# Ledger of designs, part 33: designed miniproteins, single chains, continued (4)

Each design is a single chain, and the fold is of that chain. pLDDT is the mean over its residues in the fold that is shown.

## One batch from the design tools (miniprotein)

Design m13190
Fold by ESMFold2-Fast:
Structure m13190 (fold): chain A 60 residues (1-60)
Amino acid sequence: SKEELEAELEAIERRQLARYLAGEVSPEEASALTREESIRLLKSHGFSEEEARAYIEENR
C-alpha cells in the first residue's frame, strides 16, 4: 500500500540519519545511501528507475 511504501521510505531515512548521528557516515554519504536505497525500494514496488528518481526529487 502507499502507507506501507511511505513507512519503508521513512525507515530508510531514519536509518541513514542514525548512522550519521553516530558518526558512521558523512552527511554526503548518508544522503547518497538514502537515495540509493529509496530508488531500489521504489523499483521493488513497480517503479522504473526514472519514475523512482522523479518521486524522490518531488518528495525527497
Scores: mean pLDDT 80

Design m13191
Fold by ESMFold2-Fast:
Structure m13191 (fold): chain A 65 residues (1-65)
Amino acid sequence: SAAEKQAKLAEAKKAAKEQSEAYKAGADPKEQFDRLNAIGGKAGMGVFFDAESGEFGVVSAEAIP
């Protein structure tokens, strides 16, 4: 359902924020990006990395009303 997709999007956004903090602490962004992309892809979401800010994000046009 749409509500389930929104819940998955919220979970993915939380994971992206957590990985962004890990990246700022020195973790490998490539491995983190690959992991998030696999999770986001299954939920119909895109994952992006903003190199300028050093943050990961998740977007889903289908889950956002």
Scores: mean pLDDT 64

Design m13192
Fold by ESMFold2-Fast:
Order: C-alpha cells, then structure tokens, then sequence
Structure m13192 (fold): chain A 55 residues (1-55)
C-alpha cells in the first residue's frame, strides 16, 4: 500500500540518519563536524515531516 511504502521510507530514513550521525561522531570534534551534525539533523527533520504528511 502507499502507507506501507511511506513506513518503509521512514525506517530507511532512520537507519541512514543513525549511520551518518555515527560516522560524524567518530570524527574529531571540530566546528566543521559540528556544523555537519546540525545540517544532518535539519535534513532528517525536513524529510521526516514530508513523510509524515503522506500518512
């Protein structure tokens, strides 16, 4: 169903976010890494909102 597809995309989004966040956290704590973490969180929030609107 369309809803099942959206739920699968949400699960994939969570997995991707966790993997990318873990990679950034493994790097030295620099202003560049901190900014990337902020941008990653913004991208995650925006995409999550888009998917939730489709349920």
Amino acid sequence: SPEDRVRAEMAALVADFEARRAELLAQPDTPETRERLVELAREYQARQAELEARL
Scores: mean pLDDT 86

Design m13193
Fold by ESMFold2-Fast:
Structure m13193 (fold): chain A 101 residues (1-101)
Amino acid sequence: SMKDEGKKLLEETEKLIAEAEREVRQVRADFASGKLTREELLARIDRVEARITEASRLVQKIYELAKKLGDEELLKKAEELFFRISRIQDEVAALRRAVEA
């Protein structure tokens, strides 16, 4: 059913966001440790940004599906994921500025 499809998409999207959150924490730690070159750090930041872009696209699909189904719980979950993406975007932007300084 479309509801089962929405649940599966939600689980996959939550996993992708959690992976992006972990990668940001790791890049920040590696930057602080001085173990990676500027070029290596920027390449990892680019990869996280690409992951965030894909996650945002998937959350938008979940949001549209939730609205079509009238699924208030799925809608709330999509809004929570948009909030998490916004936080990661802010952290990645700050990290990029620090690495490029």
Scores: mean pLDDT 87

Design m13194
Fold by ESMFold2-Fast:
Parts: C-alpha cells; sequence; structure tokens
Structure m13194 (fold): chain A 68 residues (1-68)
C-alpha cells in the first residue's frame, strides 16, 4: 500500500539522517585535527548522502500528495 511505502521511505530517511550526523561528527574531529584531506572526503560523502536524503524527501512528498 502507499502507506507501507511511505513508512519505508520514512525509515530510509531516518537512517540517512543518522549516517549524516555520524559523518558530521567525524568531520568536526577531522577539522579540529587539521586533517584537510579527510575533511574534504567527509564533506563529499555528506553531500552525497544529503542528495540521497533530498531525493527520498521528494519521493515522500509526491507519495503524500497522491494519498491526500
Amino acid sequence: SKRDELLRLIGEILRLIGEILDLERELKEAEKRGDEERAKRLREEIERLERERDRLLEEMRKLEEEME
């Protein structure tokens, strides 16, 4: 059902948010250490996950629009 699909999307979004938060914590530590190469890699990975999050949020929005 569309409801089950919505719940699945919410679960995936929450997992991505958790991963982003973990990487942001690692980024702060890398920046504190002056590890510019690691900080750059972490920013690139965060950006990738944020794009994926935004894609899923758009899918969720479209699905909610179809349910209402």
Scores: mean pLDDT 86

Design m13195
Fold by ESMFold2-Fast:
Structure m13195 (fold): chain A 63 residues (1-63)
Amino acid sequence: AAARGLTPEEVRVLRLYREGKTDEEIAKELGITPDEVRELIDRAMRILGAESREEAVRAVFGT
């Protein structure tokens, strides 16, 4: 999969989300707020043209 225009942080957030972690758990792992997790996921979805968080994960990782 190609992380086209995504930051490493956006890729990492999507990976943790794919593993079934909550926004709060991802925020704790990365040292950011849950709101920032949601913003990173939403931004990644827009960059990838994905309609859902799962589609964004698939676009980046092909999984």
Scores: mean pLDDT 79

Design m13196
Fold by ESMFold2-Fast:
Structure m13196 (fold): chain A 61 residues (1-61)
Amino acid sequence: SSSTQAEIAALKARLDALAAELLALQRQFQADPNPSEELRARIRAVQAEIQALLDRLAALS
């Protein structure tokens, strides 16, 4: 359905954005000699959101 295709497109767009954010956060983590707990928590949160979106995409495929 057009609704399902729109949801898949939105999920893929969100995954692309989160992948770019994760890459930037990982680069920041590697450049920082003493990464904050907030930075570590944000990396974990982004990874968890990516996994949830991948699970949703698998359910729609």
Scores: mean pLDDT 89

Design m13197
Fold by ESMFold2-Fast:
Structure m13197 (fold): chain A 72 residues (1-72)
Amino acid sequence: HMEEAKKLIEEAREALKNGDYERAVQLFEKALKLYPTPEVYILLAEAYVAMGDFDKAREYIKKAAELNKKKQ
């Protein structure tokens, strides 16, 4: 459900602000399963950059671009 995914994204953004990067990733991954959006992939990439995992961040940026192109 879209509304359920929105709540998960809000909780994940708060975890990201608090430095709880692992929790943020888990919440964003749950949101993606319910309602995948390019924005959530970008936020996952941001969390991985904060954790120093640049390879994973790059992968999620690529996924965001691919999903955005399919919505056009």
Scores: mean pLDDT 81

Design m13198
Fold by ESMFold2-Fast:
Structure m13198 (fold): chain A 99 residues (1-99)
Amino acid sequence: VSEKAIALAREIAAAANLNPGITATVDGGTLTLTSDGSAASRATVAAIGALLDLSPAVTATVDGDTLTITLTPDAGTLISDEAAENLVAGVRGTALEGA
C-alpha cells in the first residue's frame, strides 16, 4: 500500500471520527467505520460509503452497522491530490451533518 493511500485512509478516518456516533479505524489500506447502532449514525455511515464508492481508488461495502473501505494499492495514482482533499472534505461534511 502506498504512503499516499495510507495518508488518505487516515484523513478519511479522522474526518469520520468527528461524528460521536461513528468509530473509524485504519489498518494499512483498509478503513472500517462502525456506527453506534442509531438510525442517524447508520444513515451517516451509509452516506459516507456511497460518497467514497464513487472514487475509483476505493471499494466500499456496508453490512448493517459497519462500513468496510478498501483502498487500492495505487489509490495515490488513481486520484489527484485535489480529488483526495475533496473526498476528505465530503466525508467531514457528511459526518458533521449526521452529528
Scores: mean pLDDT 76

Design m13199
Fold by ESMFold2-Fast:
Structure m13199 (fold): chain A 66 residues (1-66)
Amino acid sequence: SEADKYLEKGIQALKEGNYEEAVKYFEKALEIDPNNARAWAYLGVAYFKLGDTEKADEYFAKANAA
């Protein structure tokens, strides 16, 4: 699916250390499929890597609720 393509691009950006780019791809995946628990979890990881622990906690909570 298109959501899966954006999820894979985000994961690749995370592996490369491109955390801001990863955020953009995970946000695109969630625009298509807002119930994608994996995309919420990875968005949390990306914000944690950026040092935004408040946003990371919010997105991990969304992943657990999805």
Scores: mean pLDDT 87

Design m13200
Fold by ESMFold2-Fast:
Structure m13200 (fold): chain A 82 residues (1-82)
Amino acid sequence: SLIDELEKKLEELNKELEELKKQPDTPEVRQRIAELQIEINAIGYKLMYLKRKGEDDEEAVAEAEKRAKDLKALSEKIRAWG
């Protein structure tokens, strides 16, 4: 299931994020935390959309992917602006 795969990925990313938050505050750790937060938000949005519409709807899957990509791009832009 696409939903099951995305939920597993989200769990793995959240675990990585929590482990990174326990590490010393370095530029590399801060950058990885930022990247993970953006990816987690994008996957979370895609999951919310797919759970509402269903993963077998090809148009819904395509729309979810587009919206997740747009959200990720917006989040990255907002972080770049401070």
Scores: mean pLDDT 77

Design m13202
Fold by ESMFold2-Fast:
Structure m13202 (fold): chain A 62 residues (1-62)
Amino acid sequence: LTPAQQLEVDAGVLYIKAAVYRVEGERLLKNAKTEEDIKEAEENFRKSDEYLAQADALLAQA
């Protein structure tokens, strides 16, 4: 793989991780019954946003 292709692959993995955290956050929020459940959903959305930012940064370098 070229360095650019490796960055694209790494970004792709981070996009998948972001999607997984977003879906889990939505599932947790839909089933939330306590304030702690809501906080857990918010933490999953935060991780999703972080992975998206990392993926975008890598892709910008490719």
Scores: mean pLDDT 84

Design m13203
Fold by ESMFold2-Fast:
Structure m13203 (fold): chain A 55 residues (1-55)
Amino acid sequence: MEERAQKLLEAAKLARSLGKKEITVDEAMEISRKAGLTPEEGVEAALAAGLTVVK
């Protein structure tokens, strides 16, 4: 599996682990830092996990 794709999947799992339908941008950024992604990629991963990202 491609390294970047694996990191995005890991970030999506972290986002889903919050058990929320909505998360903040700050929470998405924290997920991206833990997964070794950019903040924008963390937001994309949260959206891909079915979460709404709010400010």
Scores: mean pLDDT 72

Design m13204
Fold by ESMFold2-Fast:
Structure m13204 (fold): chain A 102 residues (1-102)
Amino acid sequence: SKILEGEKLLAEGKYEEAIKLYEEVLKEDPDNAVALTNLGDALYKLGKYEEAIEYYKKAIELAPDSSAALTALMNLGKALEKLGKYEEAAKYYAKAEELLAA
């Protein structure tokens, strides 16, 4: 699938190629929480933390109890830490722990 191809690109450090592939997925399925989370991850790897945060938030909103949302919550916390927003990061880590315990 295009999702697996994108994950391979991320693993290979081909972040710009992964972004283009996930943008294609989202053009056809704009509410795909996995694609939104993975696009956020690619942006995070490029240091685009504010953009990554917006995609993580959308993934969490669309599929709050999913494995994609768990990943998005953890990586949203990490992106907030990169921006010096430690108190906000702690809140999202707490949400991730709550979801993992459910």
Scores: mean pLDDT 88

Design m13206
Fold by ESMFold2-Fast:
Structure m13206 (fold): chain A 72 residues (1-72)
Amino acid sequence: MVTSPLAQRAMELVREGARALSEGNFEEALKLAREGRRLAQKALEADPNNVEAGIALGLAGIVEGVARIELK
């Protein structure tokens, strides 16, 4: 089980993406969500049972999806 700075960084990026979303910065939200998703995937590759990384991956997908819908 990995208590991972990658999972923590992924959650931080997802949080920043959600903030960008609330500010109407959809392009920035998309970029932040993409980066968070990438780091969450790396954390899951190291430990597939890392719950925090799994949550970060799911939330990054939601932020990315919302940003893409708004950008069309």
Scores: mean pLDDT 82

Design m13207
Fold by ESMFold2-Fast:
Structure m13207 (fold): chain A 60 residues (1-60)
Amino acid sequence: KTEEAMKIVAHVLRAIGAYLEGNKEEAIRDLEEALKLAQKSGDTEVAEFYRKKIEELKAE
């Protein structure tokens, strides 16, 4: 549904903004919300992509 897709995009954009400002914790939180929404919508491929990005951010 378009509403769920818009929410996912909003969280991803917030994550990018937070990351560019050096706020890694905020970026991870926003990506985790995007992951949750993608899982709820049944988009396994998109959910896998966000999961990988969260893992990359958690790696030091």
Scores: mean pLDDT 79

Design m13208
Fold by ESMFold2-Fast:
Structure m13208 (fold): chain A 77 residues (1-77)
Amino acid sequence: MSKEELEKKARKGVEQIEKLEDEEARRIAVQTLARELVEAVGPEEAIKILKELAEETKNEVVRKILEEQVRKIEEEL
C-alpha cells in the first residue's frame, strides 16, 4: 500500500471513529489505527500521520485520543 493510500485510509478511519458514540470504542479504534500505521510505516512516520489527523479532526474528544496515542508512541522511542 502506498503512503498516500495509507493516509487516505487513516483519514477515513478517523471519520468512522468520530461517528462512534462510546469513548472507549473510540480509544480502541485509535489504538488499532496507530498500531496499523506503526506496522506499515514505522513509529516515527506513524507519529507524523497521527499528528496530522489530530490537527485535521474537528472533534475535540477524538483529537485528545489521537494526541494521547502520539505521546504513548513517542515515550516508547
Scores: mean pLDDT 82

Design m13210
Fold by ESMFold2-Fast:
Structure m13210 (fold): chain A 55 residues (1-55)
Amino acid sequence: NPEAEKLYEELKKEFPAVDERTFELAKGLVEVGLADEKTALRFAKMIAELDAEFA
């Protein structure tokens, strides 16, 4: 979904120090159908926020 792709790119720009593998894993879960786009994006954002807080 192009909309979800844009949101993932925005998260990467906001948290450039976060491991890119984390965002790729979240995208993979959506592509396989194990999680919906909204849930995966929230999870990725939460991890990015935690990494920023403890960095």
Scores: mean pLDDT 67

Design m13211
Fold by ESMFold2-Fast:
Structure m13211 (fold): chain A 67 residues (1-67)
Amino acid sequence: YDKEALMAESEGSLYVMAASIALKQGDLESAKEYYEKAAEALEKAAALGLPGAEELLKIVKEEIEKL
């Protein structure tokens, strides 16, 4: 995998962790914002060919729809 794809996936993963922490604290507004940022980064990583990023993107989109 190229470095650009890996960096985008790492960024997306960090936002997913931030969103999950916000959800556990009951901060739905911050959680939604972090999931939206994660989706942007993961969409880029998936477009660059990372299958793990595509799977995580699907999960993130489902979480956004629930908020």
Scores: mean pLDDT 81

Design m13212
Fold by ESMFold2-Fast:
Structure m13212 (fold): chain A 73 residues (1-73)
Amino acid sequence: MEPSLEEQKRALEAAVRAIEDLLPKEDVEKALEAVRKGDLEEADRILVESAEKNPEKREEIVRRIREAAAEAL
């Protein structure tokens, strides 16, 4: 079954927390706020833009997000 909005929010919050040491604190805080508001698209956009500013960390960011999201769902 497809995940509920609450399950998607939990997965995305877990993903943001998994990468909080790899991104600027301000970007992490904005992404978490968007997740809590239910604006998952904005949260994803913030994370993508932040990762693009730090391309050397991108592969580790993607790996941690994928692992955290899989565990939360």
Scores: mean pLDDT 75

Design m13213
Fold by ESMFold2-Fast:
Structure m13213 (fold): chain A 62 residues (1-62)
Amino acid sequence: MMEEEKQRLKDIGRALRALRERRGLSQRELAERVGVSQATVSAWESGKIAPPPAVWRALLAA
């Protein structure tokens, strides 16, 4: 119940990692394309924070 958001963030992070890897991008390269630090990309992929919509657009354009 209270853990639903945490699980959703982990699922989103896993999907982000899969798309990044399919595009042949490192965490650093994705970070540069979106204008964030590599640590921020790592936080998104681990489910600590939610990635913004702009991240998905960057992956689809790659």
Scores: mean pLDDT 78

Design m13214
Fold by ESMFold2-Fast:
Structure m13214 (fold): chain A 60 residues (1-60)
Amino acid sequence: SSLLEELEARIRAALAAGDIPAAREHVRQLSEAGMAGEVDLEKANEIMRDAQRGIAAVRA
């Protein structure tokens, strides 16, 4: 879905900029959309796992 693509792009942009608060907020929005059935939950979970690894890497 376009929402899934937009949120993935925003997460990636925030991580590239080192903006952890923005990355966390977009992950929260993606989780909310997945839980609400607005996006494919399996794909959302994959993106969220990758994002959490990216957040950990920036904070290390």
Scores: mean pLDDT 84

Design m13215
Fold by ESMFold2-Fast:
Structure m13215 (fold): chain A 55 residues (1-55)
Amino acid sequence: SENFQKVYNYALELLKTVSDLEAIDKTIKLGRELGLSDDEAASAYILAKISLPDL
């Protein structure tokens, strides 16, 4: 989904600049704003964390 991709990309950028705790909190907040469940937003964050460093 487009919204999942946006949250995933946001999590990737956050993980490069802020702490893990701040990154997950901000990722879930964006997910809520875009109409994703907290589980979907958390999944996007986990995928982003596994994908680092994003090349």
Scores: mean pLDDT 81

Design m13216
Fold by ESMFold2-Fast:
Structure m13216 (fold): chain A 73 residues (1-73)
Amino acid sequence: MLEEEIKELEEKIKKNPEDAEAWLELGSTYYLQGKYDEAIEYYEKAEELAEKQGDKALAEAARARKKSVEEDK
């Protein structure tokens, strides 16, 4: 179960809701659980925050992961 990892990521996001990397990891964790709709939602949040912060590499990573999930659906 990835429940413990989700809890740790939720605590990170609670302390810093603009942590784009934490949102990206949360999306990946939901993807591994087969929860594709939630994974897409969290990847979109990571992309939005990374773009706001000027982190082009993280924004591209989130976008690519979202596209991959949408194709696996």
Scores: mean pLDDT 81

Design m13217
Fold by ESMFold2-Fast:
Formats: C-alpha cells, structure tokens, sequence
Structure m13217 (fold): chain A 63 residues (1-63)
C-alpha cells in the first residue's frame, strides 16, 4: 500500500537513491520549492522504484 511504498522509497533514498536524488534532484526539485529529501525520494524511485513510490516517500520525508 502507499505507506509501504513510502517506507520503501525512504529507505532506498537513505541507502543509495538519496545520494543520487540529492545530487540530481536538488537543482530540479529545489527550483519547484521542494527539499533535498524530496529529491532523494525521487532519485530512489528513478533508481529502483516507481514514481508513485517516490512521490509517497517525498510526502513522508517532507511532511
């Protein structure tokens, strides 16, 4: 479900996707008013999950 997807995206962001997301997503997501945590979640989904999982993770990390 969405909570499991969010937890997975967050775990992936902290483990590896976070490094990619912070680097790649920072310039893109900060331009749209998002945090580094949002970029990290996006990076995690791009690396191994769905964009929906990354969005759910970004909401959990940013909220």
Amino acid sequence: GPEAAAAGARAAALAGGGRLGAGVGQSYWMDKGHSLEDGAAYGAAAGGGTLEAARAGAVQLGG
Scores: mean pLDDT 51

Design m13218
Fold by ESMFold2-Fast:
Structure m13218 (fold): chain A 66 residues (1-66)
Amino acid sequence: MKVKVTFKGSEEEREALLKELEADPNVEVEKVDERTAIVTFNGDVTYETGRLLRLIGDPNVEVELL
């Protein structure tokens, strides 16, 4: 699954989320700019759905399915 993430929160909140994403070996993060990243989740549908719902539930980010 591939999603575009736009960071709306503070720099601290952005750094915390990026560290969370980068800590997972099944996640690939491509930084597009200071506020935008392309995130790829490599797993089964249950794993990918769980990761997507975590991002959708975060008030500090916008998520777009690619």
Scores: mean pLDDT 82

Design m13219
Fold by ESMFold2-Fast:
Structure m13219 (fold): chain A 77 residues (1-77)
Amino acid sequence: MSLEERLEALVERYLAGEISGGEFATEVFALVEAAEDRERAIAVLERQAERLRALGTPEAEAAAAVLEGLVDQLRAA
């Protein structure tokens, strides 16, 4: 599976209440750490955060904030 497909699966599990916000953040970080192309990983995270923000739910907003925070961390490294 691609990074995008794995991230979409994690988002789905988080929004369904199957994993906690902390578990979601840990799993997303692990996916990005395994990615060979950092700029592509950032672009995938930014696109998913925008999609989540567009949903307008508190759960989606929380997930988007996690992805946005990781983008900031990756840009700083």
Scores: mean pLDDT 82

Design m13220
Fold by ESMFold2-Fast:
Structure m13220 (fold): chain A 80 residues (1-80)
Amino acid sequence: MEILAVGFVVADAAEEEELRRAIREAEARYGAVIVPGIVVLAEDPARLDDFAAHAELTAAGDAEARARAEALRRALEALA
């Protein structure tokens, strides 16, 4: 059994639930255990800026931090 530690950023609790479901399916499919570090962002865009400042998501500032959060959100939607 392989253990993988992976960090995820999700926009809200509904996306967190979908991510947890996708993780369980992946664990069953690949015979691995995934230990997720999940950060839940509010749906309000202002919360993304707050989290970007604290998490130091990019050195280039808010625009790149928002783009990264949006890319992660799209990846989570694709997993669901």
Scores: mean pLDDT 55

Design m13221
Fold by ESMFold2-Fast:
Structure m13221 (fold): chain A 76 residues (1-76)
Amino acid sequence: SAVSEEARRALAEAEREREAFIARLIAAGASEELAERIAEAILAALRAAAAGDEEAYRKAREEAERLLKEARERLA
């Protein structure tokens, strides 16, 4: 499906750029631990989407959104 193909492309790109993404989050004021957790949650959502696992994607997306909310509140 289009969603699975897009998710596979996004996953490959995100894995290639993982270290740069973490570095940008740290530069923006996130702790190393929080930056790594955000990156892992996003990758988990992309892996679930690439596998076509709708339930795992939903749960991983909710976790990523929770961590991003926490990051925004800490950086405010």
Scores: mean pLDDT 79

Design m13222
Fold by ESMFold2-Fast:
Structure m13222 (fold): chain A 64 residues (1-64)
Amino acid sequence: KLEELKKEIEADPDNAMAWARLAEYYLEQGKYEEALKYAQKALELDPDNEVAKYVLEKVKEKLK
């Protein structure tokens, strides 16, 4: 999963959904700072990306 996502991003670094899925992966691993970083990157590329918005809200909840 992680290797596939990294290859997708290397092939197309403007693919917001790939960044959002990478953020979701790090959220699932409990790596909240990485999840936040990649969710923000996805939202820079596509502000309407629902996966990235979901990750961002969950990370904010966990960092309280």
Scores: mean pLDDT 81

Design m13223
Fold by ESMFold2-Fast:
Structure m13223 (fold): chain A 65 residues (1-65)
Amino acid sequence: SAAAALEARIAQLEAARDAALAALRADLEARGVPEEDRAATLAAVEAQVDRRIAELRAQLAAALA
């Protein structure tokens, strides 16, 4: 169903988001990037991905209505 496909896609993006953020954090720490700059970079990436997840969640809500 459309709802099941959207649920699977949301789960995939959430897992990919967490893995990507963890990898980015480790890379920035390994390169000695200051904490404030690391936080700003991570927040920007997180905000972009969270917008996409929110769009899919809105589509899921519509599909379940």
Scores: mean pLDDT 84

Design m13224
Fold by ESMFold2-Fast:
Structure m13224 (fold): chain A 74 residues (1-74)
Amino acid sequence: MTPLTEREIKVLEALEEGAKTVREIAEEVGMSQSTVSETLKRLEEKGLVARNEETGKYYLTDKGLLYYYELKKK
């Protein structure tokens, strides 16, 4: 797997606290909604996040949660 960027790590950090919309993540991490949306797309392609179609909220997959915890140990 390609190493995560600082932006990708911050998005995973926000989602560890619970499922969030693009807007909620953008406000929490201090990025634009377009940057967050692009970052979420990359993380979804890696299987680390998924979107709930009913709520529009993104959440960490089991794979994403494990990857995030490995990053925190470093």
Scores: mean pLDDT 80

Design m13225
Fold by ESMFold2-Fast:
Structure m13225 (fold): chain A 96 residues (1-96)
Amino acid sequence: EEEREKIREYWKQLIDDMEKRWKAENERFDKLDEELLKEHPTPGLKATIEEVRAVFEEWRKRQLEDLKEALEKGMSPEEVRKYETERSLAIIERYR
């Protein structure tokens, strides 16, 4: 129970770090896009940049959802051991 909270805290920290990293990367990409558009201000380039961004954002969103699921299902090492012990006992009981 307390171990589960520690595991959830670990997942929360990891998620926060990932979100901060992606935010910083998006800011860098925004600056790069602005520079590219200054040198080549065409509707075609603009549309391409927007499509590429959308694809990356959707990919990152999916990864974030996977991490959040791990957070919700957090199991402590102690709970894993308990589960394995109970499973072993249940198997033995079948043969009585």
Scores: mean pLDDT 71

Design m13226
Fold by ESMFold2-Fast:
Structure m13226 (fold): chain A 61 residues (1-61)
Amino acid sequence: SERVMREAEALAIGMRYGARATPETFEEDLAAARAEVADLGPEAVRAAEAGARGMFNGIFG
């Protein structure tokens, strides 16, 4: 569905931000990821947050 595709795209966007983040920049990169997908709705924002956190934790966790 279109909603699933939007959530998948938002997740990928979040992962991109998480992959480039450092411990010092993570909160700013997380905020940037949320802002980039904000117009896609709250579920997209949650997907981007999950992607960013998951990727960042995978690298530094």
Scores: mean pLDDT 85

Design m13227
Fold by ESMFold2-Fast:
Structure m13227 (fold): chain A 62 residues (1-62)
Amino acid sequence: SKEEILEEIRKLLEERGVSEETIEKVLKVLSQLSEDTQRQVLENMKASDVVIEAAVHEAEKA
């Protein structure tokens, strides 16, 4: 489900030391995407720290 995917992304970001405020911003953006797209983002984040860093940087700019 979307909630399970977003919860896994939250845990991944927490493990990487991302702040709670930034995590909430990232999750807000991702919650607007389809479940399939959310799954793809999670898989990309697991595969590459660069993807996590890019998502955090973009969320902090907003």
Scores: mean pLDDT 80

Design m13228
Fold by ESMFold2-Fast:
Structure m13228 (fold): chain A 59 residues (1-59)
Amino acid sequence: GKELMEKALEQIRFYAKNGDKERALELAEQAAKTLRDLGYSDEEVEKFIEEAKKIIEEA
C-alpha cells in the first residue's frame, strides 16, 4: 500500500528535479488514477496529490 505511493512520489521527484515538470505532473495524475483503481480512499488519493504537487512546486 504505502510502498506504491512512496515509489510514485520518488519518480515524480526525480523528473521534477531534472527539469521535466510536465512528465512529473503526468506521472502524478496516472498514479492517482491507479490508486483509485486499486481501491484507495478519496482522502488517501487527495493526500498523495497534495504531496506530489508540493514536490513539483519546490523543484
Scores: mean pLDDT 82

